# Designs tried in a protein design run: designed miniproteins, single chains, continued (3). Part 82

Each design is a single chain, and the fold is of that chain. pLDDT is the mean over its residues in the fold that is shown.

## One batch from the design tools (miniprotein)

Design m10821
Fold by ESMFold2-Fast:
Structure m10821 (fold): chain A 76 residues (1-76)
Amino acid sequence: SMEEEIRKLQEEIAELIEKYGVSKETQEKINEIEQEMIDEAENLRRNGQLTREKMLELTKEALNKIKKVIEEDIKK
């Protein structure tokens, strides 16, 4: 399920942060990704288009972006 995929992504992200840490620059990028997700969800809610499925999709997309920026920081 998408909820299981989200949980797995959250666990993978937590493990990466615990093992490698996060730079200030990467933390700022994570904050920007989270804010973009919030803004998009709010826009969808305002237009009556926010469904549970779209919320899960937005969450998964944000977590994938977060994982990518953490992995890119680790490679430096």
Scores: mean pLDDT 86

Design m10822
Fold by ESMFold2-Fast:
Structure m10822 (fold): chain A 73 residues (1-73)
Amino acid sequence: SDLRSQAISELSSAIGHLVAGRRDEADAHLRRAAALFEQLGDTDLAQRVLATLALPDDEAIAVLRELIAELRA
């Protein structure tokens, strides 16, 4: 299974929930994405994702959109 695609899907879901004001649901998706990146051995990416848990919704959305763009490049 493509764990990287699953992690990206979790990040996309998190953005959707953040835009909708559902912070707790978004945070759950962010934690799942971080766990998937850890399984991939991408500890730096996992830490970058977890860092967004401390950000306001608008800042988290901006960082996550940037991260997804990097991952799809």
Scores: mean pLDDT 89

Design m10823
Fold by ESMFold2-Fast:
Structure m10823 (fold): chain A 87 residues (1-87)
Amino acid sequence: SLRERARRLLEEAERLGEEASRLRSEADSLRSNGDNLANLYSDNPVLKNEILSNTNTQVDNLNSRADELNREARRKVREALELEKKL
């Protein structure tokens, strides 16, 4: 039924949103850990900058994945709402 399809889309959207939130939390933890590690090498700017650059790349990757999941979640919500309008 259209109602069951709408419900599944909303459940999938919720799962994608939860996964996006986990990825952002992981990114925040990586940022904190990377900053702490970089501070241990404050007397070596080359190594400090390499640690920060690597951390930035990993954080950006996680945030980009989270953004993609949130875009898919929003798409599924919109599809579910369109199905509910036809009920």
Scores: mean pLDDT 90

Design m10824
Fold by ESMFold2-Fast:
Structure m10824 (fold): chain A 108 residues (1-108)
Amino acid sequence: SSSEQEVQRLLQQALELVDKALEAVSKGDFDKAIEYLSQAEETLRQAASVSTDPQLRQDLLDLARLVDLAKKTLEEAKKEKDPLRREILEGVVQIALAVTRLALRRML
């Protein structure tokens, strides 16, 4: 259906944004990563709004919440002065985004 094609397009866009966020995190560009994560969250919410499948809609909203959590954790990492604690927060962000990436790939 037309709505299924639009969902697939938005899922591909969200995946590209998550990949760009992961690259930005690896380079220490937290501001750029937060921009990409904000765009990914909005894209996932748009995909949920277009979806006619209630389960897929819920899964996409849950992924949007996970992306928002990763974004907030990265904001905390930016403010963290302790090197070990900062590294732990960065690791949590990378795990959350890797889980999001795997879920999006399975939905495509």
Scores: mean pLDDT 90

Design m10825
Fold by ESMFold2-Fast:
Structure m10825 (fold): chain A 110 residues (1-110)
Amino acid sequence: SELRKKLKDIIEEDLKQEEILREKFKDNPEIQKLEEEVIKREEEVKELLEDPSKSDEEIAEALIKAEEEHVKLYKEQAAKEKDPEAKLRLENAANIEEYHIEVIKKLLEK
């Protein structure tokens, strides 16, 4: 379906950006741990795309829930960061996840 394809595209772009942030801050153990948790949750939602018993709407709702948790984790870690660049990158990651939530919600309205 068109919705399922768009959900896959969002997940794949998220995973790509999360790996970039992991590589950029490879010497920051807190960011490494955070990104491992975020990537794991995104990959779990990605596996739902391969399950024909799951509706597009169920997968979209699962992705929204995952993205909402990621926004929380990024904002919490950004508040603890003393490095201004790490703080800015984590705040940007939260903003991207919030944008994806808005996109998915709009797709569900169609």
Scores: mean pLDDT 88

Design m10826
Fold by ESMFold2-Fast:
Structure m10826 (fold): chain A 90 residues (1-90)
Amino acid sequence: KEELDKLIKKAIVELLHARRYVQEGKEDEAVKELKNARKIVEEMKKLGLTPEQKDILLKAAENVLKLAQERGFTKVEEEAKKIIDIIKEM
């Protein structure tokens, strides 16, 4: 549980950084943060998550997706959708 909590925190931090880069108009930097978040989420898939842990991650990724859609950042939108799909498949 402690290891999962650390990975979840790391993924949330990367998602928050991505959202901030979208707010700043830095699409390429946001995409890099999302790719980092995706790698962490893939690692968490091997460990199994609780429904509560999935919900926290899903909401964080959905917040990035919503902002990307509002700003028209298609690359960020695509990467955020991939993360959401992985979380939903867990």
Scores: mean pLDDT 86

Design m10827
Fold by ESMFold2-Fast:
Structure m10827 (fold): chain A 76 residues (1-76)
Amino acid sequence: RLDEMLRAMADAMGEEARKLGMSEETVEEIVRAVLEGPSPVEAIQRGAKVAMDAGMSNDDVARIARAGVEAIREVE
């Protein structure tokens, strides 16, 4: 179940980052960080940190995090 949630979150957060104009390398890094999360909350935090470290605005990071949260709701 955790693996299904992490995959859904990774896909949603990566797609949002791509829509916001991030490079494929950064998108892949966000996806990897989310998939390595030990819990859904930690996975969102790790993905958001990658986006912040890549220089995204607080608003864009919030959009990416929100995409991950919405993906969890659809799986649970």
Scores: mean pLDDT 80

Design m10828
Fold by ESMFold2-Fast:
Structure m10828 (fold): chain A 63 residues (1-63)
Amino acid sequence: EKEKLLGLAKGLENARDNMKKEGARSVAMAASNPEGAALMQKQTDETIERLTKEAEEAKKKAE
């Protein structure tokens, strides 16, 4: 159980790091459209926050 939860947390942390890289590129590509760039940044931030929270919850469940 503990090993599986720690593995899940690590997977979520990797997904978060990938989202940071992809989100930064998406925002850069939308630089000519300020509204689109702001929306993409918000979506990226929300996804990173969700993944971080899920990883922390998985670590808490690890006994």
Scores: mean pLDDT 79

Design m10829
Fold by ESMFold2-Fast:
Structure m10829 (fold): chain A 77 residues (1-77)
Amino acid sequence: MDKKVEELRKLAERYAESARMYLEWSKETGSESLRKRAEEYLEKLEKIAKELEELGAEEEAEEVRKKIAELKKELEE
């Protein structure tokens, strides 16, 4: 269990970084395509949070959900 949880946490970090990059690029360029790519990574993060919850890793899922909330705030600004 711990190994799968750790793999998902690392994947979440990578997806969060990608979402942030595309979000920043979309704000700089005004590109709707780049914004959609950021949203795709947010959807991937939501799937990871759900999978962590299904594995009983509630604390790790909450960490991922906090990252999603931060990125969504930046998306709405």
Scores: mean pLDDT 82

Design m10830
Fold by ESMFold2-Fast:
Structure m10830 (fold): chain A 67 residues (1-67)
Amino acid sequence: AMEEIDEILKDLPEEVAKLVRSIARQLIKAGHTDLALEVAELARKLAKEGKSVDEIIDEINRFLQER
């Protein structure tokens, strides 16, 4: 769970990695491990697409609000 998330986040900007780790820890504790992995993968996808840190954070917040 967290090990897979850390592997996904290792190449991301530190600010994005910190935010996603915080969110993922909360989701895993709540039993939403699949959602935590989706958030980490979303962040990685957006970073690969050249999105800024602020854009990645906004998209993650939007994604979570729809759940």
Scores: mean pLDDT 80

Design m10831
Fold by ESMFold2-Fast:
Structure m10831 (fold): chain A 83 residues (1-83)
Amino acid sequence: SDAREEEARRRMRELYEEALELAERLTPEELEERLAELLAQPSSEENRREALVLEIALAIKEGLGELLEKALEEGVTLEEYLK
């Protein structure tokens, strides 16, 4: 069970790192446009993953980066903080 929890934490950390890179590279407007385009498409695992990364990137742009880092340390999914 610990191995599965560590793998889940690693995946969440990877999403957060991708979101940090997008937040540094793109404007909030560009992130919102990309998210809107993904949400207009049929749901898929890839689209849901990309949407989550974009939502995390927008949260970082809004100054919630420290709260998201804390969520990762606590083992909480980033989706819970974006509800």
Scores: mean pLDDT 77

Design m10832
Fold by ESMFold2-Fast:
Structure m10832 (fold): chain A 66 residues (1-66)
Amino acid sequence: VTEALRLLGEVLSPEQYTAAGIVIAAAKAGLIPKEDAISHVRGLMEEAGAPEEVIERALKLIEEDL
């Protein structure tokens, strides 16, 4: 598990976490643009009520891993 996935697991519901994982995996496989994956994960974290500092850190780690 990457540090990004750990942070997502602490903040997101199980359903949101699964959705985020699918979108990140699709971006890594080249099926969607990484910008689309980042935007989708941001939306999920905002819906979960994550603090902005946690969102920014998680998105930076996801971008570095893509």
Scores: mean pLDDT 82

Design m10833
Fold by ESMFold2-Fast:
Structure m10833 (fold): chain A 100 residues (1-100)
Amino acid sequence: SPLARLEALRARIEALLARADELSVEELTQGTEAIFAGLYLLFLELDREDAAARVVALARETKAALDANQDNPEAAKEVLRAALREALGVVEEEIARLRA
């Protein structure tokens, strides 16, 4: 179900945030990209065009910020943590919408 997929994405985001200091920038980037891909596909399936576009915008903004911080692993991790917190907000908003 869409709700179960959102709850799984929430759990994945929380796990990535909890382990951010233990993960490499590459591992955290891969995890964050998987979250964006999962959200994008789910919003397309739910016919939520505006929400899907928001995920694409967040992914592009995150990539640009990572490119700007490519020589600073600590700053790159902060970019990824901020992106994951934004993704968590998107997931929580959609869970609330489906429960309303």
Scores: mean pLDDT 90

Design m10834
Fold by ESMFold2-Fast:
Structure m10834 (fold): chain A 100 residues (1-100)
Amino acid sequence: SMEELYELFEKGIKGAEELSKGADLTLENDPRLEVTPIEKVLEALARGELDKLPMSKEEVYRFLGYYAYLLAKDKNIPLEVIKELIRRGEFEKLLELYKS
């Protein structure tokens, strides 16, 4: 269900927040982002092509939460704004924000 996916999304956010307390991690220097590029995930979400990603829907939402935290920090945007875009399915706008 979408509620279960949003729970995984929130766990992704908390995971990024906890890891950031012990390390100065950014979108550019986090080695985990080399394995799962956020732009490919956002493009797949925007196009409705999650089946083209080598990961489950549950894994996508957990990583999306992780990336949302880092994106908010990197762009100096309130996390609540990023969450609202994701809740509304505005992944094209989120992708544009990432590329800015």
Scores: mean pLDDT 74

Design m10835
Fold by ESMFold2-Fast:
Structure m10835 (fold): chain A 59 residues (1-59)
Amino acid sequence: DARERVDALLAEYAANKDDREKRRALAQEAFAVVDSVPDPAERARLRLYLLERAGEIEA
């Protein structure tokens, strides 16, 4: 499930706040998961969710 994978990657991203390289790799993987979603509407919704959640972690 793409959503479960994104949630797992976001949790790892939050846990690695002091490791910029790890965070960059996790962000790239999360966007790759989003891009793998074949339905355009689901992909757009998941992308917005990822951006919103990542923004909250960075705030």
Scores: mean pLDDT 82

Design m10836
Fold by ESMFold2-Fast:
Structure m10836 (fold): chain A 97 residues (1-97)
Amino acid sequence: MAAERARRERIREASSRTSGLLISGIGHAVEAEIAGRKGDLETAKKHREESIKDAEEATKVAAEVDPAQAPKIKAAGDGIIANAEKIYREAERKYKE
């Protein structure tokens, strides 16, 4: 019971960190969209890169400390990456030439 409690606490702390990284990744995707709508492709690109890094870090943390949830966190991270790339591609298409 004590060992199970310590394991649950460790998983909970890791879950908090992965959730924070996913939220940060979503926030950067929103900032990329705002910059993209203004035609600021340099800022949009930077936020796209930060969104991708946050999503990749969340996937890595989940794989190391919570392997049972790692596929679910990876799916969420892949969604954030795809959204950030789509946002940048649409901004680049609209404001390039």
Scores: mean pLDDT 82

Design m10837
Fold by ESMFold2-Fast:
Order: C-alpha cells, then structure tokens, then sequence
Structure m10837 (fold): chain A 86 residues (1-86)
C-alpha cells in the first residue's frame, strides 16, 4: 500500500540518521523518495509541500517524536490517494 511504502521511507530515513547522515542529506532523501512514490502512482505533489513534509518528517525522526511522524505520513498518503481514479 501507499502507507506501507511511506512507512518504509520513514524507516530508511531513521536508519540513515542513526548511521550518521546529516539532517539536510536525510531531508533530501525523504523529499526525493516521496516525489518518486507520488510519480509511481501518477500523482504530483507540489515542491513546497514536499519540502515541508521532508523537513517535518526528519525533524520528528531526529526528536524521536513518533506521534508527529505518524500524523505527517498521513498527509502524502491522502495526497496520493486523491490522485487515484478508482
């Protein structure tokens, strides 16, 4: 599902932070992965929204704020689902 793929992106970002990747590099990773996921489903997410999502998600991961992370993941799920015509 889209939610499972987004959770995988979040877990990959968590691993990257634990392995010493910078916040900036991890935000770029999340941005690119969400953009590619949206493209896979024929969805287009505006760059400003992708920037805000990647910043929020990585900030939540760095703070170990699982509640904020879960809420942030719901946003791209809804945006990509709205692009489904079924």
Amino acid sequence: SIEEKLNKIAEDARRRLKEGQSLEETKEYVFNKIEELAKEYGAKIEKRVLENLSDGMVTALDANDEESLEELIKIPVKLIEKSKKE
Scores: mean pLDDT 83

Design m10838
Fold by ESMFold2-Fast:
Structure m10838 (fold): chain A 66 residues (1-66)
Amino acid sequence: MAPFLARAVADYDGTIPGGLKLKKGDLLRVLDEVTDPDGRVYYLVESLATGAVGLVPASYLEPVAP
């Protein structure tokens, strides 16, 4: 997947394995897309504020300047 910028649309608690905790309005670089065995889509993201990398449900993010 080509990397793109995204913004968190809601707070996320990061409770999945490898999950990243987010606050609404956080800016993230989306690095990859991961689908779990149940068909749930996650993005592998890097926080621009902290440099932390982790998984976030795709529904918690919106593309910046779509």
Scores: mean pLDDT 78

Design m10839
Fold by ESMFold2-Fast:
Structure m10839 (fold): chain A 98 residues (1-98)
Amino acid sequence: RDPLIDSLTPEDAKKVQEFVELLRNKDLEKAYELIDELAKERNAGALYAIALEALLLGRLDIARYAVRKLEELAKEYKDPRIAEAARELRELLERAEG
């Protein structure tokens, strides 16, 4: 359990749940749109959560996209917590890919 996940608002948690449903329904267009929306809102916690959910569901391409958006946000804010979260997800993604 990560501090960024624990900081999610009820609204952020709802967006994460909507993302998981989009992935299960294979509505990838809307899933990518949601990632772009969260990145535009600079919502690092929700981006981290959706990247984890995509990884757990084996959706490596969309997980990689979400991680990249989180890495971009980490550079913008120079926040060490966001940078560490992005690095952790990158390592998990690389392990999942082999």
Scores: mean pLDDT 82

Design m10840
Fold by ESMFold2-Fast:
Structure m10840 (fold): chain A 65 residues (1-65)
Amino acid sequence: EIERIKKEYEELKKVASPEDQKLIDEMVQKDGLSKETLKKIRLALAEKRYTLTPQQKEIMEKNLE
């Protein structure tokens, strides 16, 4: 639902630093605002903050299917 996607986008931007907000906006501009794009953004932010295991990356990718 479009409202959920917009809400998640706004929530991501609210908790992000100015640098992360710029990254979020760039990713949305590149791929468009969608559930898949938001998942990609979350994965990119998690990769920066945590070392993801191969299993965690696989699960995240499966959920984008």
Scores: mean pLDDT 70

Design m10841
Fold by ESMFold2-Fast:
Structure m10841 (fold): chain A 99 residues (1-99)
Amino acid sequence: MEEKRKLLEEAAKKFGLETIEELAEWIAELLRKGFAGEASEEEQEQLEAFLKAVPEIVEEANKLALEKVKPIAEANPEMDIEELLEKAIEIFKEELIKL
């Protein structure tokens, strides 16, 4: 657990951020902009660089977010894709902070 947190702290510092919480919020904003088609080329490159810096952590957090969002989607079939994506992004952020 501590090794994953250290990797996230190093990633935060590399991107000019002070905490894992700031990193998670920044990544959540980049994901929201990406899905909305509003992300700049620089923001897309920053997101890609983050995903490549900590691939195992990203894969774990993404898997947990999908496992948690799937029953929400199944219980709410009328839910808009945008609302479902926002729930997935928030869960992903929470899973990053919990590591």
Scores: mean pLDDT 80

Design m10842
Fold by ESMFold2-Fast:
Structure m10842 (fold): chain A 89 residues (1-89)
Amino acid sequence: HMEKQKEQFLKEAKQEAKRIKELMLRTTPPSEEALKIFEEIAKEILDKLLKEFNENPQPVQQYINEFKEKLEEAANYKVPERFNSEVLG
């Protein structure tokens, strides 16, 4: 049943990433660079949580919740910080 939990995680991760991208596009159209930074951070978070799930399988909902929280933090704080450092700083 591990495969179905992983599929649920990936499905919800993709839905949340899409939701946040749509919000970013609607509030202030980000540059292509800002969207790329967001996608890179989202992948880093997803890869790390998938590794943790494989090494210590707790209920998948825990990892889904953590992914959503970290992704919202990334969009609000980490993308602007990295964008300013790498593109403007």
Scores: mean pLDDT 73

Design m10843
Fold by ESMFold2-Fast:
Structure m10843 (fold): chain A 81 residues (1-81)
Amino acid sequence: DRRIQQSARVVTLVYHSMQRGLSDDDAIRVTADIMGVSVDTVQRYIDFSDELNQDPVRRQQFQQISQQVDDQARRDVDDYL
């Protein structure tokens, strides 16, 4: 599911941006820029991740994809900053 994949990438990029001391708003902006999408699109993927966490099967899929994209998301944030 491409939506789960994009949501996992968004959440992981936001996480790594915040770990580097960025505010929520700045982390969302950086993530939008890295992905080439609007801030509103990033927010929709964050909201979707909350929905995914309500279902055990979808949560497991999200966690697996998040682990797969973690190293790349960290590099993307470091390369952007």
Scores: mean pLDDT 87

Design m10844
Fold by ESMFold2-Fast:
Structure m10844 (fold): chain A 58 residues (1-58)
Amino acid sequence: SALEEELRRVAAEAKAVDPSNAASYEHLEALGIESIRRGDEDTAQLVVAVLKTVIRGL
């Protein structure tokens, strides 16, 4: 899905800008994907928002 593709992309970007926390971003990606598979897109969108905050360097 488009949401899963966005999740994977922002997780990869977060790991690129902050590699010291890569394991945490991998965990968030896995949680977001599992949420999509269960039909909980709201949780997946929250994960995307958190990862975008990391990419922004806040």
Scores: mean pLDDT 84

Design m10845
Fold by ESMFold2-Fast:
Structure m10845 (fold): chain A 92 residues (1-92)
Amino acid sequence: HMSREALFLETEAALLGMQAAIDKRILERPDATPEDIEEVIKNLEKYRKQAEELLARAKALGHDEVAATFQRLIDYIKELIEEAKKRLEELK
């Protein structure tokens, strides 16, 4: 049985993943403005920071599987930030 804390952390990972997915859709829009992409970068950096804080909590509590989920999420968000930065330079 998974603890309530582990379930809470998994739920937080899912919510952050959904928020990142929304920002990815904005990033991929052909009509996205430089201002839209700058907001995507700002949002993704915020989600990355939140995910890193929750990763540290998962590790401290010994929830290794949840920690692995947060690490994958952080890696995904970092990749999206780099894609967003490339697109921003292309639009300038």
Scores: mean pLDDT 88

Design m10846
Fold by ESMFold2-Fast:
Structure m10846 (fold): chain A 86 residues (1-86)
Amino acid sequence: ELEKKIEELVKNNTYENLKELVLLRIKEEEKSIEEVAKEEGISLKEHLQKMVHEMLGKPMEEIEKLSEEELKELIADFITERILSE
């Protein structure tokens, strides 16, 4: 459902609305992300920190200062930019 709404917003080229839907999807998939973190032997927050470090190349010292919400925002921005670039 959200995935189809994301595709529809891409056609309209509306960054803010697309980012909002990406954030909602991240929230829905939080359980799946937590399961991946368990496979890696780390917490959900540590998994999000690792994703931001690997995807955006930000230093860990900067990432450690971010809240879980701020980490999700950065991931959502990254995904939104990738969707719009295609």
Scores: mean pLDDT 75

Design m10847
Fold by ESMFold2-Fast:
Structure m10847 (fold): chain A 84 residues (1-84)
Amino acid sequence: MAALEEALERLREAIVAGDVEAAREAQGRIAELIAALPDPRERAEAVRRLYEAIAEAYAERGQEAAAEGARAMIPAAEAEVLAA
């Protein structure tokens, strides 16, 4: 989805720049887009892409522990979406 891809890129740019407010706004927009997906499988894919984008952005900043923390959230976030 083009809108989700744009929002994910904005989030990545905001995290790399250290812009906490822009990152928060992008995360809110991504949450709305994910919630609007009718298929739980599509929502699980979108949630995985969200945490992967966060992990990549933190890794680019040299924040490896934060990047690893974001990747560690993926299985739980996917399970929550698929259970809903």
Scores: mean pLDDT 81

Design m10848
Fold by ESMFold2-Fast:
Structure m10848 (fold): chain A 91 residues (1-91)
Amino acid sequence: SEEERRKRFEEVKERIKKLYDEALKNGQDAPPLTDEEKEILKEFVEELKAKHKDPRIQRILDGIEKAIDNNDVRAVASYLEALERELKRLK
C-alpha cells in the first residue's frame, strides 16, 4: 500500500541519519547502503519525481539518486534533509 511504502521510506531515512550521525561522532565513514535500502529510496524518489515538477525538488531528487549510485551516505542524508524542507514549502 501507499502508506506501507511511505513507512518503509521513513524507516530507511531515519536509519541512514542515525548511522551517519554515529559515524561522524566516532570519526569514521558511515557503512554503505544495502541493496534493499537503495531500492526503497529509488522507488520513493521516482514517485516524487512524477508528482513534483518544481526544479529545486527535481535537482534534490537527482542528487539523491546520484549519491545512492556512488554509495555516498553523507550526501544521501544531506539531500534527504533538503528534500524534507522543500516538500514542506509546497501546498
Scores: mean pLDDT 77

Design m10849
Fold by ESMFold2-Fast:
Structure m10849 (fold): chain A 86 residues (1-86)
Amino acid sequence: MEQQLEDDIMVALALIYLGIAKIDARKAEQGKLDPKEVIENLKKVAERLRQMAEEAEQKGYTNAAEEFRRVLDEVEELIKKLEELV
């Protein structure tokens, strides 16, 4: 039960990262944030998400590992979209 609870918490954390990334990307598109700064910050977030996915997999948090990889793919897509604005 503790392992499942930790996996569930980590899934929630992955979704929080995605939410923040989407908000920052939207603000950059609206001219409220510098797209170059947001791209640099999202690249750091992507690196952290890769590390967290690997750590989740090593700990057997299968749901969290899959969610971090999914969120990583979405963050990388947001980076590509913002790079078109620069």
Scores: mean pLDDT 85

Design m10850
Fold by ESMFold2-Fast:
Structure m10850 (fold): chain A 62 residues (1-62)
Amino acid sequence: HMDPGTAGNGVAAAVASGGRLPDELVEYAEKAGITREELEAAKGDPQKAGEIGRRVSEALGG
């Protein structure tokens, strides 16, 4: 298991890369209330990817 900060950073990096998202990172985003559609829309956009990663870290960290 990744800690909340690592999970958020992982999601942000994967989204920013524009590549395929690993299932485990998608699960972390879904636990944070972020849809797969939102992840796909943010692909290749570092600003949106960073905001998504922050939201994942906050939601999982409490």
Scores: mean pLDDT 77

Design m10851
Fold by ESMFold2-Fast:
Structure m10851 (fold): chain A 75 residues (1-75)
Amino acid sequence: SAAMEEAARRLGRRRAREYLSQVRDILKTITDPEEREEALNVIREQLQRDIAAAEKTHPAYAEELRRALEEVDSL
């Protein structure tokens, strides 16, 4: 239903904001390039697993997380 799709999008946007908040904290607190990339890779792996788990059942949620992953990959 449209209501369930919108609920999935809202949850996806909230989860995306949580991931991007973690990314901002990494960029703010970790100045060493190697440590920064290792920390960012942990977030990328978490996003990829979350997307894979959700994409068949909640595609609207997964779409919001894919946009967050694209933002992380553009850093």
Scores: mean pLDDT 89

Design m10852
Fold by ESMFold2-Fast:
Structure m10852 (fold): chain A 61 residues (1-61)
Amino acid sequence: PALSRAQLVAGIRALGERARALGDDDTATWADEVVRNADQFSDAELQALRDSLERRLREHA
């Protein structure tokens, strides 16, 4: 089952807050920019961006 757009946006926001807590300000800023411009992305693009953000945070941990 696919995530809704609202769930994708909320997930990206949550990952951005996690990045900020870890001191990864670049990733946090990127996540904030994606959330701000979410209406310019398709659901598939938001899913890909969320997956990329998760990967970036895993590499920093």
Scores: mean pLDDT 80

Design m10853
Fold by ESMFold2-Fast:
Structure m10853 (fold): chain A 72 residues (1-72)
Amino acid sequence: NPLLEEAEALIAETLARLEAMRDEPQAVKEALVAETEERLKEIFSQLERDEDKERLLELVAAFQEQLKPYFP
């Protein structure tokens, strides 16, 4: 599913950008995450299969765990 591939790529890119921005203010990092979350919600709304929706929710859960070091 191209939308799931986009979601995986977007999450990976966002995490790479957060790592590069570690010393940036919290608000800047929060804005980046909010932008990513908004796009992920749009992708979720476009998915037709429950299996693909479940996969995206798994990706989002993993993303939230990976965000913890950036948002203490």
Scores: mean pLDDT 86

Design m10854
Fold by ESMFold2-Fast:
Structure m10854 (fold): chain A 68 residues (1-68)
Amino acid sequence: EEFLKRRQKEVEEMKAYLDSIKSKEERDYFFEQRELDGVRELLKENGATPEQLEAVDKAREEFEKKRK
């Protein structure tokens, strides 16, 4: 249905947003909004490919590293 387009859009938006996050304040805000978890759940529900899930997981790990 509409989930395929939504999934692709959210993956692209998430990757672009994470790449644009350069300040600690923006990373903290992004984490607080829990967008990474939401996108991952949506992808999983739509049967996303391992590559798509890995991209989100890597973005999440990169964010967590910079938080510490």
Scores: mean pLDDT 62

Design m10855
Fold by ESMFold2-Fast:
Structure m10855 (fold): chain A 70 residues (1-70)
Amino acid sequence: MLSLEELSVIAEVVAVTAMAHLAIRTGDKELLEEVIKRAKEVYERAKQLGLSDVAKTIEEIIKELEEALK
C-alpha cells in the first residue's frame, strides 16, 4: 500500500492536472505560470519518492503547459 507521503503526492498530481486543463482552456497566462510552478514542485517530489509513472505523467503536463504559454 502507498505511504501517506506517496498518496499526498498522487492527490497533488490530480489537483495539478485539473488546474492544468483549466489554465490551458482559459489561456490565463498568470494561471498557466502558477500551475507550471506547482507541477514542477510535484515532479521533484514524485522523483524523490521513486514514483516513476507519476513523475512521467506530471512531466508531460508541464510540457503541455509550457507549450500553451507560447
Scores: mean pLDDT 81

